# Designs tried in a protein design run: designed miniproteins, single chains, continued (5). Part 62

Each design is a single chain, and the fold is of that chain. pLDDT is the mean over its residues in the fold that is shown.

## One batch from the design tools (miniprotein)

Design m18139
Fold by ESMFold2-Fast:
Structure m18139 (fold): chain A 105 residues (1-105)
Amino acid sequence: DNEKLKKLFYEKFSKLSPEQQRELLEEIFSELVNISKIAELLEVSQSTAQKIATLMLYLFNEELKEQGINAFTLLRLDPELFEELLKKYFPKEAEYIRELIEKLT
């Protein structure tokens, strides 16, 4: 159930420090997703971390499916649109999203 994973993610994420929140987002949106690091940061099993990472990437790709591109491709080709989509899904973390885009591009 995607809604249960979403609630679990937000509950765990909100308990993290700003530095840990940034590190987690960097791992989820990197070209090589480090599932073990995500599991460590969220204090969940590796299988749960994989489901969370897949769900977050899936949500971005659903918005992009009509364009035939994925989230990592969008980050490279259109960083502004990628930032807008991240702000849509992570509105409370908008400042970290901007910093993340600057670091990755």
Scores: mean pLDDT 65

Design m18140
Fold by ESMFold2-Fast:
Structure m18140 (fold): chain A 70 residues (1-70)
Amino acid sequence: DKLEEEFIEEVAKEFGIEVEKLREAMNSEDPSKISEELKEALREATRRGLEEAKKRLKELGIEPAIEPKE
């Protein structure tokens, strides 16, 4: 599916991972095929995504009740 392919390419770009490497990991039923580097990259990307979402919410005038330490 084209949308699925484009999603994989976007994710690979955001994570700084080769598209082919990410495709192989995602299409594998064996999670051990996913390298430790890929797991670390996914963890960092998740953290980055949360930070970006929080920043955008703040720009919209929506702030959390507790402000995180900068």
Scores: mean pLDDT 58

Design m18141
Fold by ESMFold2-Fast:
Structure m18141 (fold): chain A 94 residues (1-94)
Amino acid sequence: DKEVEELKKQAEELLKKLKEAAKKGAPIEEVMKIAQELGKVGAKILELKPDDEEVKKWVQEMGSQALKESAEAAEKAGHLEAAKNLYEEAKKAE
């Protein structure tokens, strides 16, 4: 569906922004805000395609990547416990 394709593109752009923000050492609050927006887009995709297992897997993979990027940003900021929790959450999403 065109709407789902647009949301997927939005999610991919948000993940790219998340990776770049983490790489550049952006404030952890900014990284987490991008991750939260990505999560909202993923939730919207799942609402539109509740019976599509391939779409569900795609959203889960995107979420796992976002959590790993957020964990890396937290680790670089010295928030080691938060980073560990985010890595564990990402692993559960796999």
Scores: mean pLDDT 79

Design m18142
Fold by ESMFold2-Fast:
Structure m18142 (fold): chain A 79 residues (1-79)
Amino acid sequence: NRRATREAVAQVLEALRHVPAVKPSEETRALIEQARSEARALAEPGMVGLIDTALSALEQAPLEDARRLIEALLAALRA
């Protein structure tokens, strides 16, 4: 089930990666909350912390570095 949990988190992060680089919409915030919910099911506290940090950065400001972190996390989750 760990692989299935990682894939669920990866799918939500992939959706977030495709939103515009403009101020987050209500739909983007809903995706962020879904990603947090899915991430809490991971058995990897370090990765959960990094995901939550990236989501908080994206929620507070449309930072390019937040998107780069999401892309790095996607690669790690699917490795």
Scores: mean pLDDT 65

Design m18143
Fold by ESMFold2-Fast:
Structure m18143 (fold): chain A 67 residues (1-67)
Amino acid sequence: MKEFPELLGMDVIEAGQKLLEMGVSTPIVFIGVVDRSGKIPKGHVAGVPVQDPETGSVTIKYVSRVE
């Protein structure tokens, strides 16, 4: 399973662009999550993105709301 730890904490749009630059041609799925840690700002990648080995899709979880 391919992981992208270098994207953790990046702006979600910049993370998407970087995946395209790295040759990820499959659809990228963006999932908004609530951050309760106070460590990751809104609009930034909240977890290490991983590529699904069956579909090739990369899921990016980003902070959509801070609590």
Scores: mean pLDDT 78

Design m18144
Fold by ESMFold2-Fast:
Structure m18144 (fold): chain A 106 residues (1-106)
Amino acid sequence: SSELGKAARKLAETISKLPAEEAQKIAIELAERLKEAFPDDETIQQLAERMEKLAKMSKTAEEVAIGVNMLGSRLAEHLKSQSEEAQKKAVDLIKEVEEEAKKLLE
């Protein structure tokens, strides 16, 4: 629910402060980890593939951040009908990626 949207917004905010190349790497890492975490979820697989393509085509960290925020919104909508465990798994994954992104600002 709001936790997933909030986590995605915090990650997007952190990404917007990175150099474009680092922002792209973080977004690609998020997509790869989502694919690994949800291998049998076709919707999540497709959303992650779109995120990877958008990140690679993005010229600025701001463009990457917009993509991550949109991904988070669509992921939250998709996961509303899924188990609480699946929702928490997605939230925890996004928070872990945010911690890695924050290290790049240090």
Scores: mean pLDDT 86

Design m18145
Fold by ESMFold2-Fast:
Structure m18145 (fold): chain A 62 residues (1-62)
Amino acid sequence: SLEELLREAAELVLEFHKKLGLEYSFEEVLAGVEAAVEVNGGTEEAAREIVEQARAALEEIA
């Protein structure tokens, strides 16, 4: 579902930023992810793209 993908994307983006030494709240990151998905059409596809990008970024800095 879109809601599950938004939450997963926010968790991954939050983890990525924490590894870079940036301290955002989950609430701030979720709002940012929701806004990004909305400007890209508000679709599950747009949310999945953020999930995939965040996973790739985390894997790259591991």
Scores: mean pLDDT 83

Design m18146
Fold by ESMFold2-Fast:
Structure m18146 (fold): chain A 74 residues (1-74)
Amino acid sequence: SDSSVDRLAIALRDIGIGDVDSSRRLARNIVDYGRRQGFDSVGDLLRDLMRQGRLTTIPGVDRDTAEKIRRSMS
């Protein structure tokens, strides 16, 4: 939903990822990727991919972005 995308976009900006528009696009990519992979929540997706070292498999997540996400979840 748009509310889930907006909440994730704010969380991404809080950890230094993107501006208003780029964080919203990335949040949508993360939410859509998680839904396609059958995850019930973004938190479950990110935890699973982080443990596997595979955060960069999400479209739009580069190495620097993945490191910021990993640090925020530690």
Scores: mean pLDDT 83

Design m18147
Fold by ESMFold2-Fast:
Formats: C-alpha cells, sequence, structure tokens
Structure m18147 (fold): chain A 93 residues (1-93)
C-alpha cells in the first residue's frame, strides 16, 4: 500500500529529525560539561535526558517498517553518546 508507506515515511522522518536534534544537543552538553566543570553535573544530566528522548524516537522508528534502519542507527549513536556522557561524569567525579 503506497499511501500507508508514504504516511510511515513522513512519520519516520519527523521522528528522525527530532532524534537527530536531541542527539546534537547531547553532544553540545558534552562540550559544555568539559568547558564548565563547575556546572558539569547539570550539563551531563541534561545530555542524558536528551539521549533518552532520542532513544524514545529511535524505538518508535523501529516499529515503522520503512524507518527501522534509521531507527537502528539512531539507537547506536544514542548508546555511544550515553557511554561518553557517563565516562565524562566519572572523570568529573
Amino acid sequence: DIQQRQQQRLQGQKYADNANRYLRRAEDYIRLARRNPDNGDDYLQRGLDYVGMAIGYGRSMMRLPTSRQTGQDILRRADDLRGRLLDIRDSLR
């Protein structure tokens, strides 16, 4: 069904746009935490919150047949960012 696939592609694109925006924000908070260690805990928590939002969208994309590959890529990038945020938390104490 062409109409069903078009609807799913549009929905997947909106999810991808939101997830990518949140992942970029998480990367920004990594840079902010490194630059401003005194506020590091707040920045790292915000970064983790944005990673969580991106994971939510990635999981939603996994339920759309036309967006599963992009959803997987988003989830892998989110896992990488989560690891980096946690590593920085450990270095800041």
Scores: mean pLDDT 86

Design m18148
Fold by ESMFold2-Fast:
Structure m18148 (fold): chain A 84 residues (1-84)
Amino acid sequence: MDPRVEKAVEFLKKKYKEGKKEVSVRDIAEEVLGGLSEMLGVDDPTVLKYAEEILKKAIEIFNKENPDVTFVWDEKNKKAILKE
């Protein structure tokens, strides 16, 4: 597995345990792509696009590992949202 995707899955697990219902592409850019975000800026389109692809893959893996809990990708808001 891509180490960045693995780190993103662990971040989703952490946020779920903290009672957070949303994880944004920006959150992934800061936490998983820290070095790239520092170099280019967290709002850089390349950083955000890369973070989006990582978050989408992390959602798929998280949902497979945690069948009783589902994060849904929100295309409009560029977020993973916990389905209740």
Scores: mean pLDDT 80

Design m18149
Fold by ESMFold2-Fast:
Structure m18149 (fold): chain A 61 residues (1-61)
Amino acid sequence: PAVAAPPTVTELEIAASASTEDVQALAAGLAELRAQGHELRVHADPAASPANIAAAQAAAA
């Protein structure tokens, strides 16, 4: 971050054009960050595939 940000907050957005590979990598990374105590905020574009939305929501839960 260019400016001091809260050290435990990660905010991510899944674009409508996001690939399945990108979402899988994101989900794995989010699971690890959550295990380390990070607060996760994940948004998915409503136009994104249902599978990508479900994966992002599961990773953030």
Scores: mean pLDDT 68

Design m18150
Fold by ESMFold2-Fast:
Structure m18150 (fold): chain A 80 residues (1-80)
Amino acid sequence: MERARKLLADLSSPDPAVRREAALELMKDPNEEIRLEAVEKASRDPDREVRLTALRAASKDPNQKVRDLAAQALEALTRA
């Protein structure tokens, strides 16, 4: 619980490397709601590598809603 809270806060870090690492760690969380929130936040990140890192992990997620959100966001990035 405390770890997930800190990682969610790290998604707002001024350092894109910290945000990218936080997104990767959140995508390993056993709680699908936390992974969904992580994808929603990271998919809107100003740094392209942070977005791609989170979306690649989410595209392989066991939860269909997480995978669907990742697919939609990846499609939007490819069109831009």
Scores: mean pLDDT 79

Design m18151
Fold by ESMFold2-Fast:
Order: sequence, then C-alpha cells, then structure tokens
Structure m18151 (fold): chain A 85 residues (1-85)
Amino acid sequence: DPLYRANELLQKILHEVTDKETMTAKEIFKALTEWAEKNKLLDPSNRSLIDVSGTLLGELLGKEKVDVSSPEFFDALWSQLTLVE
C-alpha cells in the first residue's frame, strides 16, 4: 500500500494518537477514528458521523460534522495528503 504524508495541521491531529510521520491510507483512517474516540466526538447513534465543530479537523476541512464513510469526506481528506513512497 502506498505511504502518505499529512499536511502540518492534519499531522498535529494524528500525533495525538500516533508518532508516525508517514502512513498508509488505512492507518490514517484508523488514526482519525482513534482520535475521534479519544476526544468523544463520535455520534452515539451512528459511529460514521463525527462532530468536528470547534476542533482543528473542523477548521482544516471547513465542516462542523463529517461522515467518514462518505466519498465527500475521502475527497476532502485526500486533498490534505501527499504520496511519499
């Protein structure tokens, strides 16, 4: 699987749950899920929904809520990553 580097703002979020500088897409998604759980941001009725209002991720993506299963979320996240294999 290809390795990606997050931009500085996204890396600051990821560093709350991992010390890795480069990660596969699966590792990044896992780290974001762990970050959301650590900060109690998951919707209790739908764990695909994250309340990112007032967080650095919300500022980075310009959103108050994100659905991590949506293509729109993947597109927004991909724009924050660079391929570094």
Scores: mean pLDDT 77

Design m18152
Fold by ESMFold2-Fast:
Structure m18152 (fold): chain A 100 residues (1-100)
Amino acid sequence: SEELRKALEELRQHAVDARKKRPISPEEAQRVLEEAQKMIDEGKVPSREEALRLLARLLLAQPDHPLVYDFLNYMFIKYPDLTPEELLEALKAAIDELAK
């Protein structure tokens, strides 16, 4: 969990600059948040790829942005030992923070 928290902190710093520009509508940002929340509510552990994709979309505030793929590749290389359960906990934390 500690390494995952550090990864989220690095991504938050990059996401802050993207959010300042806000190239997507508030409705689109809300849609991404709702998709992540639905996954949590269904109680099914997502695949590692599914969890990383939602986390990337949530943090970058652009669901279809090319940086989503760059982020996925980065996470596969830098954090190969992250479990789906750890990624699910990261999604819960990100949802709680963005819902405020």
Scores: mean pLDDT 61

Design m18153
Fold by ESMFold2-Fast:
Structure m18153 (fold): chain A 70 residues (1-70)
Amino acid sequence: KLEELKEQARRWADAALPSLETIRDPQERQAALNALASALKDWLISQGLSEAEAQEIVNQVRAAVEARLA
């Protein structure tokens, strides 16, 4: 289950990339990314993950998205 949720989180991030890439303003892009990261964390917790587990996955996904957008 945990590995399935990590895979779903990765696919979610990949799906969000095109929309985030259209935002030219760095602050607006960061705000959009933060909102999506918050939604992902809430969803992971709703799936039964602890706050710590959800935060770790969100941090990894956010770092990957930030690296892709840089």
Scores: mean pLDDT 79

Design m18154
Fold by ESMFold2-Fast:
Structure m18154 (fold): chain A 69 residues (1-69)
Amino acid sequence: SDVQRYTIALVRLISLSAEAYLAERGALTDDQIAQAIRDADDLRATLGHLFSPKERAQLDEIVARLRAL
């Protein structure tokens, strides 16, 4: 259902936010940062249409933060 897909998308967004927070504090390896970027790009491509404009902006900001490292 759309509710189930949206819930999965939100959980993935929260997880990526936590990974960006850890990466900015030097807690992740370069390989883990690269994987987080791939996971974020996959989330954007597959489930990004379920997000509100604000949630899409949050995902785009997480990707920008990870790519700046």
Scores: mean pLDDT 90

Design m18155
Fold by ESMFold2-Fast:
Structure m18155 (fold): chain A 90 residues (1-90)
Amino acid sequence: GTATLPAAASDSVAVVGAGAGAATDTVVTVILEGSGETYTFTVTADKAAHFVPVKAGDSVTVIVSGASASAITLTLVPYDGHPTVTAQVK
């Protein structure tokens, strides 16, 4: 699934992925629309926070792919205490 999330209120965000019962088959790709930079990581059974730098006014596109049928919830946590943005990728 794909989700586009507003990260415009933060200088960076932490991406926290959690898959219920998924054994490492889920790949998360974060695309920064302002810079065109791409960050890729694998979601494991443990929650992992991955910090992604963003520019003010930018948005991010999050792509989740994998062989697992488990639903993934991604939470964007602002680095500097701005409001949290949450999206469930389907």
Scores: mean pLDDT 53

Design m18156
Fold by ESMFold2-Fast:
Structure m18156 (fold): chain A 75 residues (1-75)
Amino acid sequence: KEPKITKEEWTEDNFSEDAKELLLEIVKILVENLKKDYGLTDEQAEEILKLAKEAIENKEDLAEILSKKIEEILK
């Protein structure tokens, strides 16, 4: 029962500092799992983290951006 996070749920009104920090922690966990399970390099992991941070700062669709980048890396 994995919830889908929509862009609406990640608007600035729902994006407190705590939510931003939690998102970064989730992305870090995701990246660590991708390194372990799919053999991502540290460089690829850093790219994903950088995109996540930029998406959060720019109020962009984090899920879309991360999904596309991960798909690009893993193909």
Scores: mean pLDDT 71

Design m18157
Fold by ESMFold2-Fast:
Structure m18157 (fold): chain A 65 residues (1-65)
Amino acid sequence: EKKLIILGVAMEIEGVAFGARVKVEIKDGSLEVYIESDDREVAEALKERFRRLAEKAGAELKVYE
């Protein structure tokens, strides 16, 4: 069944990758990712990366741009 992704207990993680600002929140077995980027290609690549990670971990993914 659904697997919970745990990163740093109950916390949010944010950073900048390739000029894109990324924020990740873990809530009730769900991985919520917020991506802000001026480069559409970078944003799409990051979105695909997180989608694959969520699928591998068996968690629900919600992506906001």
Scores: mean pLDDT 64

Design m18158
Fold by ESMFold2-Fast:
Structure m18158 (fold): chain A 78 residues (1-78)
Amino acid sequence: VDEKKLEEVQNSSRSSEETQRLFAELAKEEGAFEKIEEIIEKLEKEDEEKAKEARERYELLSLKGLERRRREEEERRE
């Protein structure tokens, strides 16, 4: 997993489309979701508000990223 990609997913300095694409790439890597969860847990100890924001964003990105990846895989099967 690329730490730079994880940081970009969290800071949202990119457009929504670019963030989703970066997240889709991260989702294909083993342990990406586990690393994101660990970062959120670490943030929760340091800053509760930022941890909530990161968790909400992670849930939105993981849902949209996974759906986009699944849609692409389904289209390839068809």
Scores: mean pLDDT 58

Design m18159
Fold by ESMFold2-Fast:
Structure m18159 (fold): chain A 90 residues (1-90)
Amino acid sequence: MDKELIEKAEELLETARILGRQAAEMALVSEDTSKGLMAQMEENAKRAVELASKVPEYYEEVKERAEKILEDGRRRTEEALAAKRAEELA
């Protein structure tokens, strides 16, 4: 039971990380697509944390990983968007 919840939370975290990476890559092509991927990253990360809250012993680990995924994804995507906008205006 706990294994199933943790496995699901891990999968949601992996999905969020992949979405964050894709958002940064898509920022070089489309701001709108990148923003959509960022929103999906946030939703998946939040879902992982909520699911992990059912297993207190693992909750803090999942929460910290989700926080790092969100921070990394946002940072990379914002930098990519800024670079793309600068290039398009040049």
Scores: mean pLDDT 83

Design m18160
Fold by ESMFold2-Fast:
Structure m18160 (fold): chain A 113 residues (1-113)
Amino acid sequence: MELEEEVKKAVDELVEAASRTIERMRQTGLAPADGTTATIEVEVDGKKAKVTFRVENGRPVVTELKYDSEEAAKKLLEALRVLVEIMRAGGGLPDGPLHVTDETLEGLRAGVA
């Protein structure tokens, strides 16, 4: 699958995982309000890739997806896949904008974020 297609599929999987996470958080009284935004940003060699979500009508929607290089897009793809795994395993949403480094990814994979 080409990189653009892989990134779009990972974003779709993250939206589904985040929707289920928001539903779980609603049961504990911690659900984010409509208008809440979350950004996942990566940087490789000064080039950035990011995806921004907004909660609209109780559901996450993608408001921005951009990448300045193939390497930044690949790093974003790694981050999205790790976050989907964590959310599917019962982890929470990122609290604010998440700047992903190699250390952040290792921490997330270890279940410590």
Scores: mean pLDDT 72

Design m18161
Fold by ESMFold2-Fast:
Structure m18161 (fold): chain A 68 residues (1-68)
Amino acid sequence: MMDREIAEALARMWRGVLKLDPSAEGAEVDFVVAPELQDAVRPVLEETERELGATIRLISPAEARALR
């Protein structure tokens, strides 16, 4: 449960950093987070997509390993 609040806080911090990067517009990026925490971070990442015009995919650590 505490991990969910930490994941949300990290997503908000990452959003702040991305807003300062002019190359983020139109970028496609993956945000790796445990599947149980995806619903907690999704609203923050959807807002980031809206603000930056980027595409952000929520993937699990297992899915991230499968992509390698």
Scores: mean pLDDT 68

Design m18162
Fold by ESMFold2-Fast:
Parts: structure tokens; sequence; C-alpha cells
Structure m18162 (fold): chain A 113 residues (1-113)
């Protein structure tokens, strides 16, 4: 089981995309979480500051990107880091920036059939 649970809200207003992640630490150790929005080439368009969430606590991350082209695809990436470990990708969503539609999803929790 992964050390966090999450809820994502994706809101589109014209050429502006807002992603809000509520993250709960379900592990026995502090975890540091970070939210990124990237373009299709993997360039970071916007990122949250890192947030350290104590065991059993919740925190909220928000990222806003404006000036997106009609029909652009972006990647929403939730990253986490446990103490003494390298930062890892927890979730990667491909999102239509005009509609907020999730086109593809990859997560560490969904790796097994």
Amino acid sequence: ALPVSYTLEIRVDGDTLTVTAEVTNTSSQPVTVRLEVRDAAGNVLAASAPLTVAPGESGTLTVTVSGLAPGAEVEVVLRYQAPGEAEQTYLRLTVDASTGEILAAESAAAEAP
C-alpha cells in the first residue's frame, strides 16, 4: 500500500487550469508531497511548494496554469518523498487543458492487474 491517499479537483476557466490535491498521510512516517503541471514535452509549467504531512494528517496543494492553448494536453503529477528516500511519482494524469477531461492515468497503486 502507498503511504498517502488523495483527492484531486481539476477546474478549467477559459485558458486557466487549477488543480487542487488534498493528501492524507496514511503511513507512520512524515511524507513530503508536491504537485506539478507539465506540458506534453515534460517541461514544468507550474509547481506547488513542497508540503510535509505528518502521520495521520491531511494537507492541500494547489497549482494554477494560465495561457494554455486550446486542445493542449498537460500532465498533472503528484510526487512524494519518504524520509531517507528519493522523490517518487505517485500519480500522473494526462488532462485536456480546455475541458479538464482525464485522458490517461498512471499511478504506483494501479501497477498490478
Scores: mean pLDDT 79

Design m18163
Fold by ESMFold2-Fast:
Structure m18163 (fold): chain A 63 residues (1-63)
Amino acid sequence: MDEELLEIKKEVEEFLKKNNGTLSPAEWTAIQLLAVGLLLDGKSFEEVKQEAIERAKELIKRK
C-alpha cells in the first residue's frame, strides 16, 4: 500500500508537470485520502491512479 501511494503521487506529479499545474497541500491531502479509500475498497492500482489523475485534472481546471 505505501509503495502504491508513492507511485500514485509520482504519476500525479508527472501529470501536473506536463500540464503546468500545481496543487495546494490541502488538495494533495484530498487526493491521498481518495487513493487510500479506493485501495481499501479493493480497487486496482490502475483504477486508483486514473481516479487520482482525474481529481488532479478537475482541481487544476478550477484555477
Scores: mean pLDDT 80

Design m18164
Fold by ESMFold2-Fast:
Structure m18164 (fold): chain A 94 residues (1-94)
Amino acid sequence: SAEAEALKRELAELLEEIRRAAVLRDVDTVRQKVEELRRKVEELARVMPPEEARRVLSNAITALENIIAQSRDPEIRALLREAREWLEERLREL
């Protein structure tokens, strides 16, 4: 659907914003964007078929793992790890 495609684009943009904020060591922006990520994932799970939602969440988990691997800030790593674990839990519930 057009709504599902828009949400996928918004999620990809949000992940890129998280990556940029992590590079800048902007903890407050990472925290804010992680909260937005959670809201978008909940919205996405309501409008997408489970198979499509699983693919999108798996891709988001991989993106977060890559950001964590490149991040040196312990607080940012902790925030992103918590977000990754939350996404993995949501993926298991699909």
Scores: mean pLDDT 89

Design m18165
Fold by ESMFold2-Fast:
Structure m18165 (fold): chain A 76 residues (1-76)
Amino acid sequence: APASVYEPIRDDPLFQAAAAFALELLAERPLTREELVAALVERFGIPAGRAQQVVDYLLFEGKVVEDPDGYLRLAP
C-alpha cells in the first residue's frame, strides 16, 4: 500500500487518547470542527494541526460524520 495514505501519528498513545476523548465528547453532543479541535488542544496541549489530524482520522475511519449544518457527530 502507498505510504502516503497512512497517518504517521496513528500509533502514538497521545493520538489514541485524543481520538477516544473526541468520541466521548461527540457522544454527549454534536460539536463544530472548531469546537472539537479547541477541546483537544485544551485537554492534551497538542498543536491545533495535530488535533485536526485526529478529527480527519475519525472522519476517514467513518467513526464521525459531518452534518449539513457543519456539526460533527458519531456515525450511526
Scores: mean pLDDT 76

Design m18166
Fold by ESMFold2-Fast:
Structure m18166 (fold): chain A 68 residues (1-68)
Amino acid sequence: PVFTEDRLTVKVSPRDPELIAIYRAHGVEIEEADAPASTDLLVAIAEGIELPEAARKALLDANKASIA
């Protein structure tokens, strides 16, 4: 789906600087969050939050890169 907002605030683990940088590039503000799996948390947040398609793809790509 397509969304009208390109600036969002999400809660993510502070241990994923690559994903934080991607969120910032898309105008998303990052809040500190404690989680057992930072990459899994970011994917779960993206699933729960309606993000612009480009931001969602960038987030998922960064998450896969962190795991790889």
Scores: mean pLDDT 49

Design m18167
Fold by ESMFold2-Fast:
Structure m18167 (fold): chain A 76 residues (1-76)
Amino acid sequence: EKKKRSEEALKKYKEYYEKYVKKHEKKLEELGLSSSVEIKNGEVVLTLESLDGENRRVVLEVHSLDDVVLLEETEV
């Protein structure tokens, strides 16, 4: 949608992201990623974090459901 989302729409969109992440929970764990879904600046953002034994932290922010779909197909 080319329109700024309402508060209610953002909450529903966040729930959709959370359900999507839950469906892919095992794949995220296999990739060593933790996930969180938050509403930031009027948009729903999926944040993926990776921590390794080399004292490194990688944070990826996903602002679109299209980006989340890539988790179904991609391997790292």
Scores: mean pLDDT 59

Design m18168
Fold by ESMFold2-Fast:
Parts: C-alpha cells; sequence; structure tokens
Structure m18168 (fold): chain A 63 residues (1-63)
C-alpha cells in the first residue's frame, strides 16, 4: 500500500506545470496547476483517481 503526497514540476519553453498527488493505494486526488509563459495564464484542475491507478500515480510522482 502506497500513501502520501508527491509534487512534480514540468517545465518547457512554453510554460510550467506543477502536479500534486495526494492519497493512498485506493484513492488519490490530483491537482494540476499550469502557467503559460506566452499569455501568463494560470489553469488549475483537480480530479480524483480510484483503484490501482492511484498507487501508480503516487509512485510515478515520487520518482
Amino acid sequence: MLSGTATKTFKNKNGEATVTVTGDGQSATVHIKAKSKRTGEVKEGTFTVTGGGASNLIAEAQA
């Protein structure tokens, strides 16, 4: 069983995105915050993943 919080930042020439995953092996909440370098626009989204996908997302975010 994998539980916890993991944050990963992705950067490229067009902007930056920060992904935060919080949860356990049965359920995880994913919060994404993306900022565009071109427009300065910030987009945020939150969604929940259940089942085995939650464990995989937390493991990948921690790597």
Scores: mean pLDDT 69

Design m18169
Fold by ESMFold2-Fast:
Structure m18169 (fold): chain A 69 residues (1-69)
Amino acid sequence: KKEEIEKLAKEKLKEVREINGNSGPLEMLYLYNNIDITTKPEPLDDEKQLEYLKKLIEKRLEEIKKILE
């Protein structure tokens, strides 16, 4: 569900900020807030959509880490 995805994203975002020791760039916040809207490639079933979004969030957060480094 959206709650689980949001918690996962926040937890990963917190880890990224801890690594860099700062607030991070605005692009990081925009990517976090718009993962399920702007980065969604196509419609999926509810269960498959949840799994897909979890993986997408991880990939996006890895990209954010590279940008911050």
Scores: mean pLDDT 52

Design m18170
Fold by ESMFold2-Fast:
Structure m18170 (fold): chain A 74 residues (1-74)
Amino acid sequence: SMSRQQQRDQLLSEATKRFVDMLTSGSSQSQIQQAKDDFYQQMQQQGFSDQEAQDIINTAEKLAQGALASRQER
């Protein structure tokens, strides 16, 4: 079985990749918000706290925005 830390790391990786793909593809603000809501719901169902879910989503969004910015600077 997956440990809580492994679940957290997997969710962070999945959320980051999804947000990178969405930002790179020019997804709408509504589509990005829906993806965030879906991840929050999934994390809550898995027993993560609101604080943990918010931390993971915010970290994933920052990582995705950083990746996009780096691509645009080149």
Scores: mean pLDDT 81

Design m18171
Fold by ESMFold2-Fast:
Structure m18171 (fold): chain A 79 residues (1-79)
Amino acid sequence: SSMYREQGEQNKELADQKREEEDFLSSGNHYFFSGVNFYLSGDFDRSSEMFEKSSDEYKKSGQDVSSKNLLKLSEKLRK
């Protein structure tokens, strides 16, 4: 679980960097991998937050289907 938490944090930092570079597709991908890693670590709150950020970045990149699916997943994790 500690390895997944570390990978989650690393992917979040990469996603933040790609967002600043306006590489919205890469940012969305890294937030998605961050969310997956936090989920595997049992951190459902941070997983939900990362999937929501991934959704926002995918929407900016024109990935509307992926954006909607990740928003729904984020909402289910906050139950």
Scores: mean pLDDT 88

Design m18172
Fold by ESMFold2-Fast:
Structure m18172 (fold): chain A 85 residues (1-85)
Amino acid sequence: DAAKEKAIEAAEKAAEAAEKGDEKSAREYQNLAIEYASTLSKEQQEEVAKYVEDLAVRHLLAGKEKAAEVLASISRYIKELIDKE
């Protein structure tokens, strides 16, 4: 699914931009990741949220705190989409 891949790619780009201090690009990519995720089924949203959450943990363990924070935020936002009835 192209939308699932684009959501993950946007999340990774948001993390990279945040770590480099490019807050504008980080916000733009974060919004893109959430937008792509919003077009997915609930099952695919759960998969993306879990994948992005695991990426956040990996970045945190690598000392990339800003990247980890943005990825955790994206995962949380996607989980909020799943909770809507």
Scores: mean pLDDT 85

Design m18173
Fold by ESMFold2-Fast:
Structure m18173 (fold): chain A 59 residues (1-59)
Amino acid sequence: MEERAREAAERGDDLAAAGALARGGLSPQKVAERLVEFGTPREVAEAAARAAQALGLAP
Protein backbone atom coordinates (compact mmCIF):
# COMPACT_ATOMS: atom_id res chain seq x y z
CA MET A 1 0.00 0.00 0.00
CA GLU A 2 2.60 2.60 1.00
CA GLU A 3 4.69 1.96 -2.14
CA ARG A 4 1.70 2.66 -4.39
CA ALA A 5 0.75 5.68 -2.30
CA ARG A 6 4.28 7.13 -2.45
CA GLU A 7 4.43 6.57 -6.23
CA ALA A 8 1.08 8.35 -6.72
CA ALA A 9 2.13 11.26 -4.49
CA GLU A 10 5.41 11.62 -6.40
CA ARG A 11 3.48 12.09 -9.65
CA GLY A 12 1.15 14.62 -7.94
CA ASP A 13 -1.91 12.36 -7.79
CA ASP A 14 -2.83 13.11 -4.18
CA LEU A 15 -6.29 11.50 -4.37
CA ALA A 16 -4.86 8.21 -5.70
CA ALA A 17 -2.21 8.30 -2.96
CA ALA A 18 -4.86 8.95 -0.29
CA GLY A 19 -7.01 6.13 -1.69
CA ALA A 20 -4.13 3.64 -1.58
CA LEU A 21 -3.36 4.51 2.06
CA ALA A 22 -7.05 4.37 3.03
CA ARG A 23 -7.38 0.90 1.47
CA GLY A 24 -4.42 -0.08 3.67
CA GLY A 25 -6.63 0.63 6.69
CA LEU A 26 -5.31 4.07 7.66
CA SER A 27 -7.67 6.65 9.16
CA PRO A 28 -8.07 9.99 7.33
CA GLN A 29 -5.75 11.60 9.89
CA LYS A 30 -3.04 8.97 9.30
CA VAL A 31 -3.51 9.24 5.51
CA ALA A 32 -2.94 13.01 5.71
CA GLU A 33 0.15 12.51 7.91
CA ARG A 34 1.68 10.04 5.41
CA LEU A 35 0.99 12.36 2.48
CA VAL A 36 2.74 15.22 4.32
CA GLU A 37 5.72 12.87 4.83
CA PHE A 38 5.74 12.32 1.04
CA GLY A 39 5.96 16.10 0.48
CA THR A 40 2.28 17.00 -0.01
CA PRO A 41 1.25 20.30 1.66
CA ARG A 42 -0.79 19.60 4.82
CA GLU A 43 -3.92 21.40 3.57
CA VAL A 44 -3.91 19.41 0.31
CA ALA A 45 -3.16 16.15 2.16
CA GLU A 46 -6.11 16.68 4.53
CA ALA A 47 -8.45 17.50 1.62
CA ALA A 48 -7.33 14.40 -0.32
CA ALA A 49 -7.78 12.17 2.75
CA ARG A 50 -11.35 13.45 3.28
CA ALA A 51 -12.16 13.07 -0.43
CA ALA A 52 -10.92 9.46 -0.46
CA GLN A 53 -13.08 8.64 2.59
CA ALA A 54 -16.15 10.35 1.06
CA LEU A 55 -15.69 8.28 -2.13
CA GLY A 56 -15.89 5.09 -0.06
CA LEU A 57 -12.19 4.25 -0.31
CA ALA A 58 -12.11 2.67 3.19
CA PRO A 59 -10.56 4.77 6.05
Scores: mean pLDDT 74

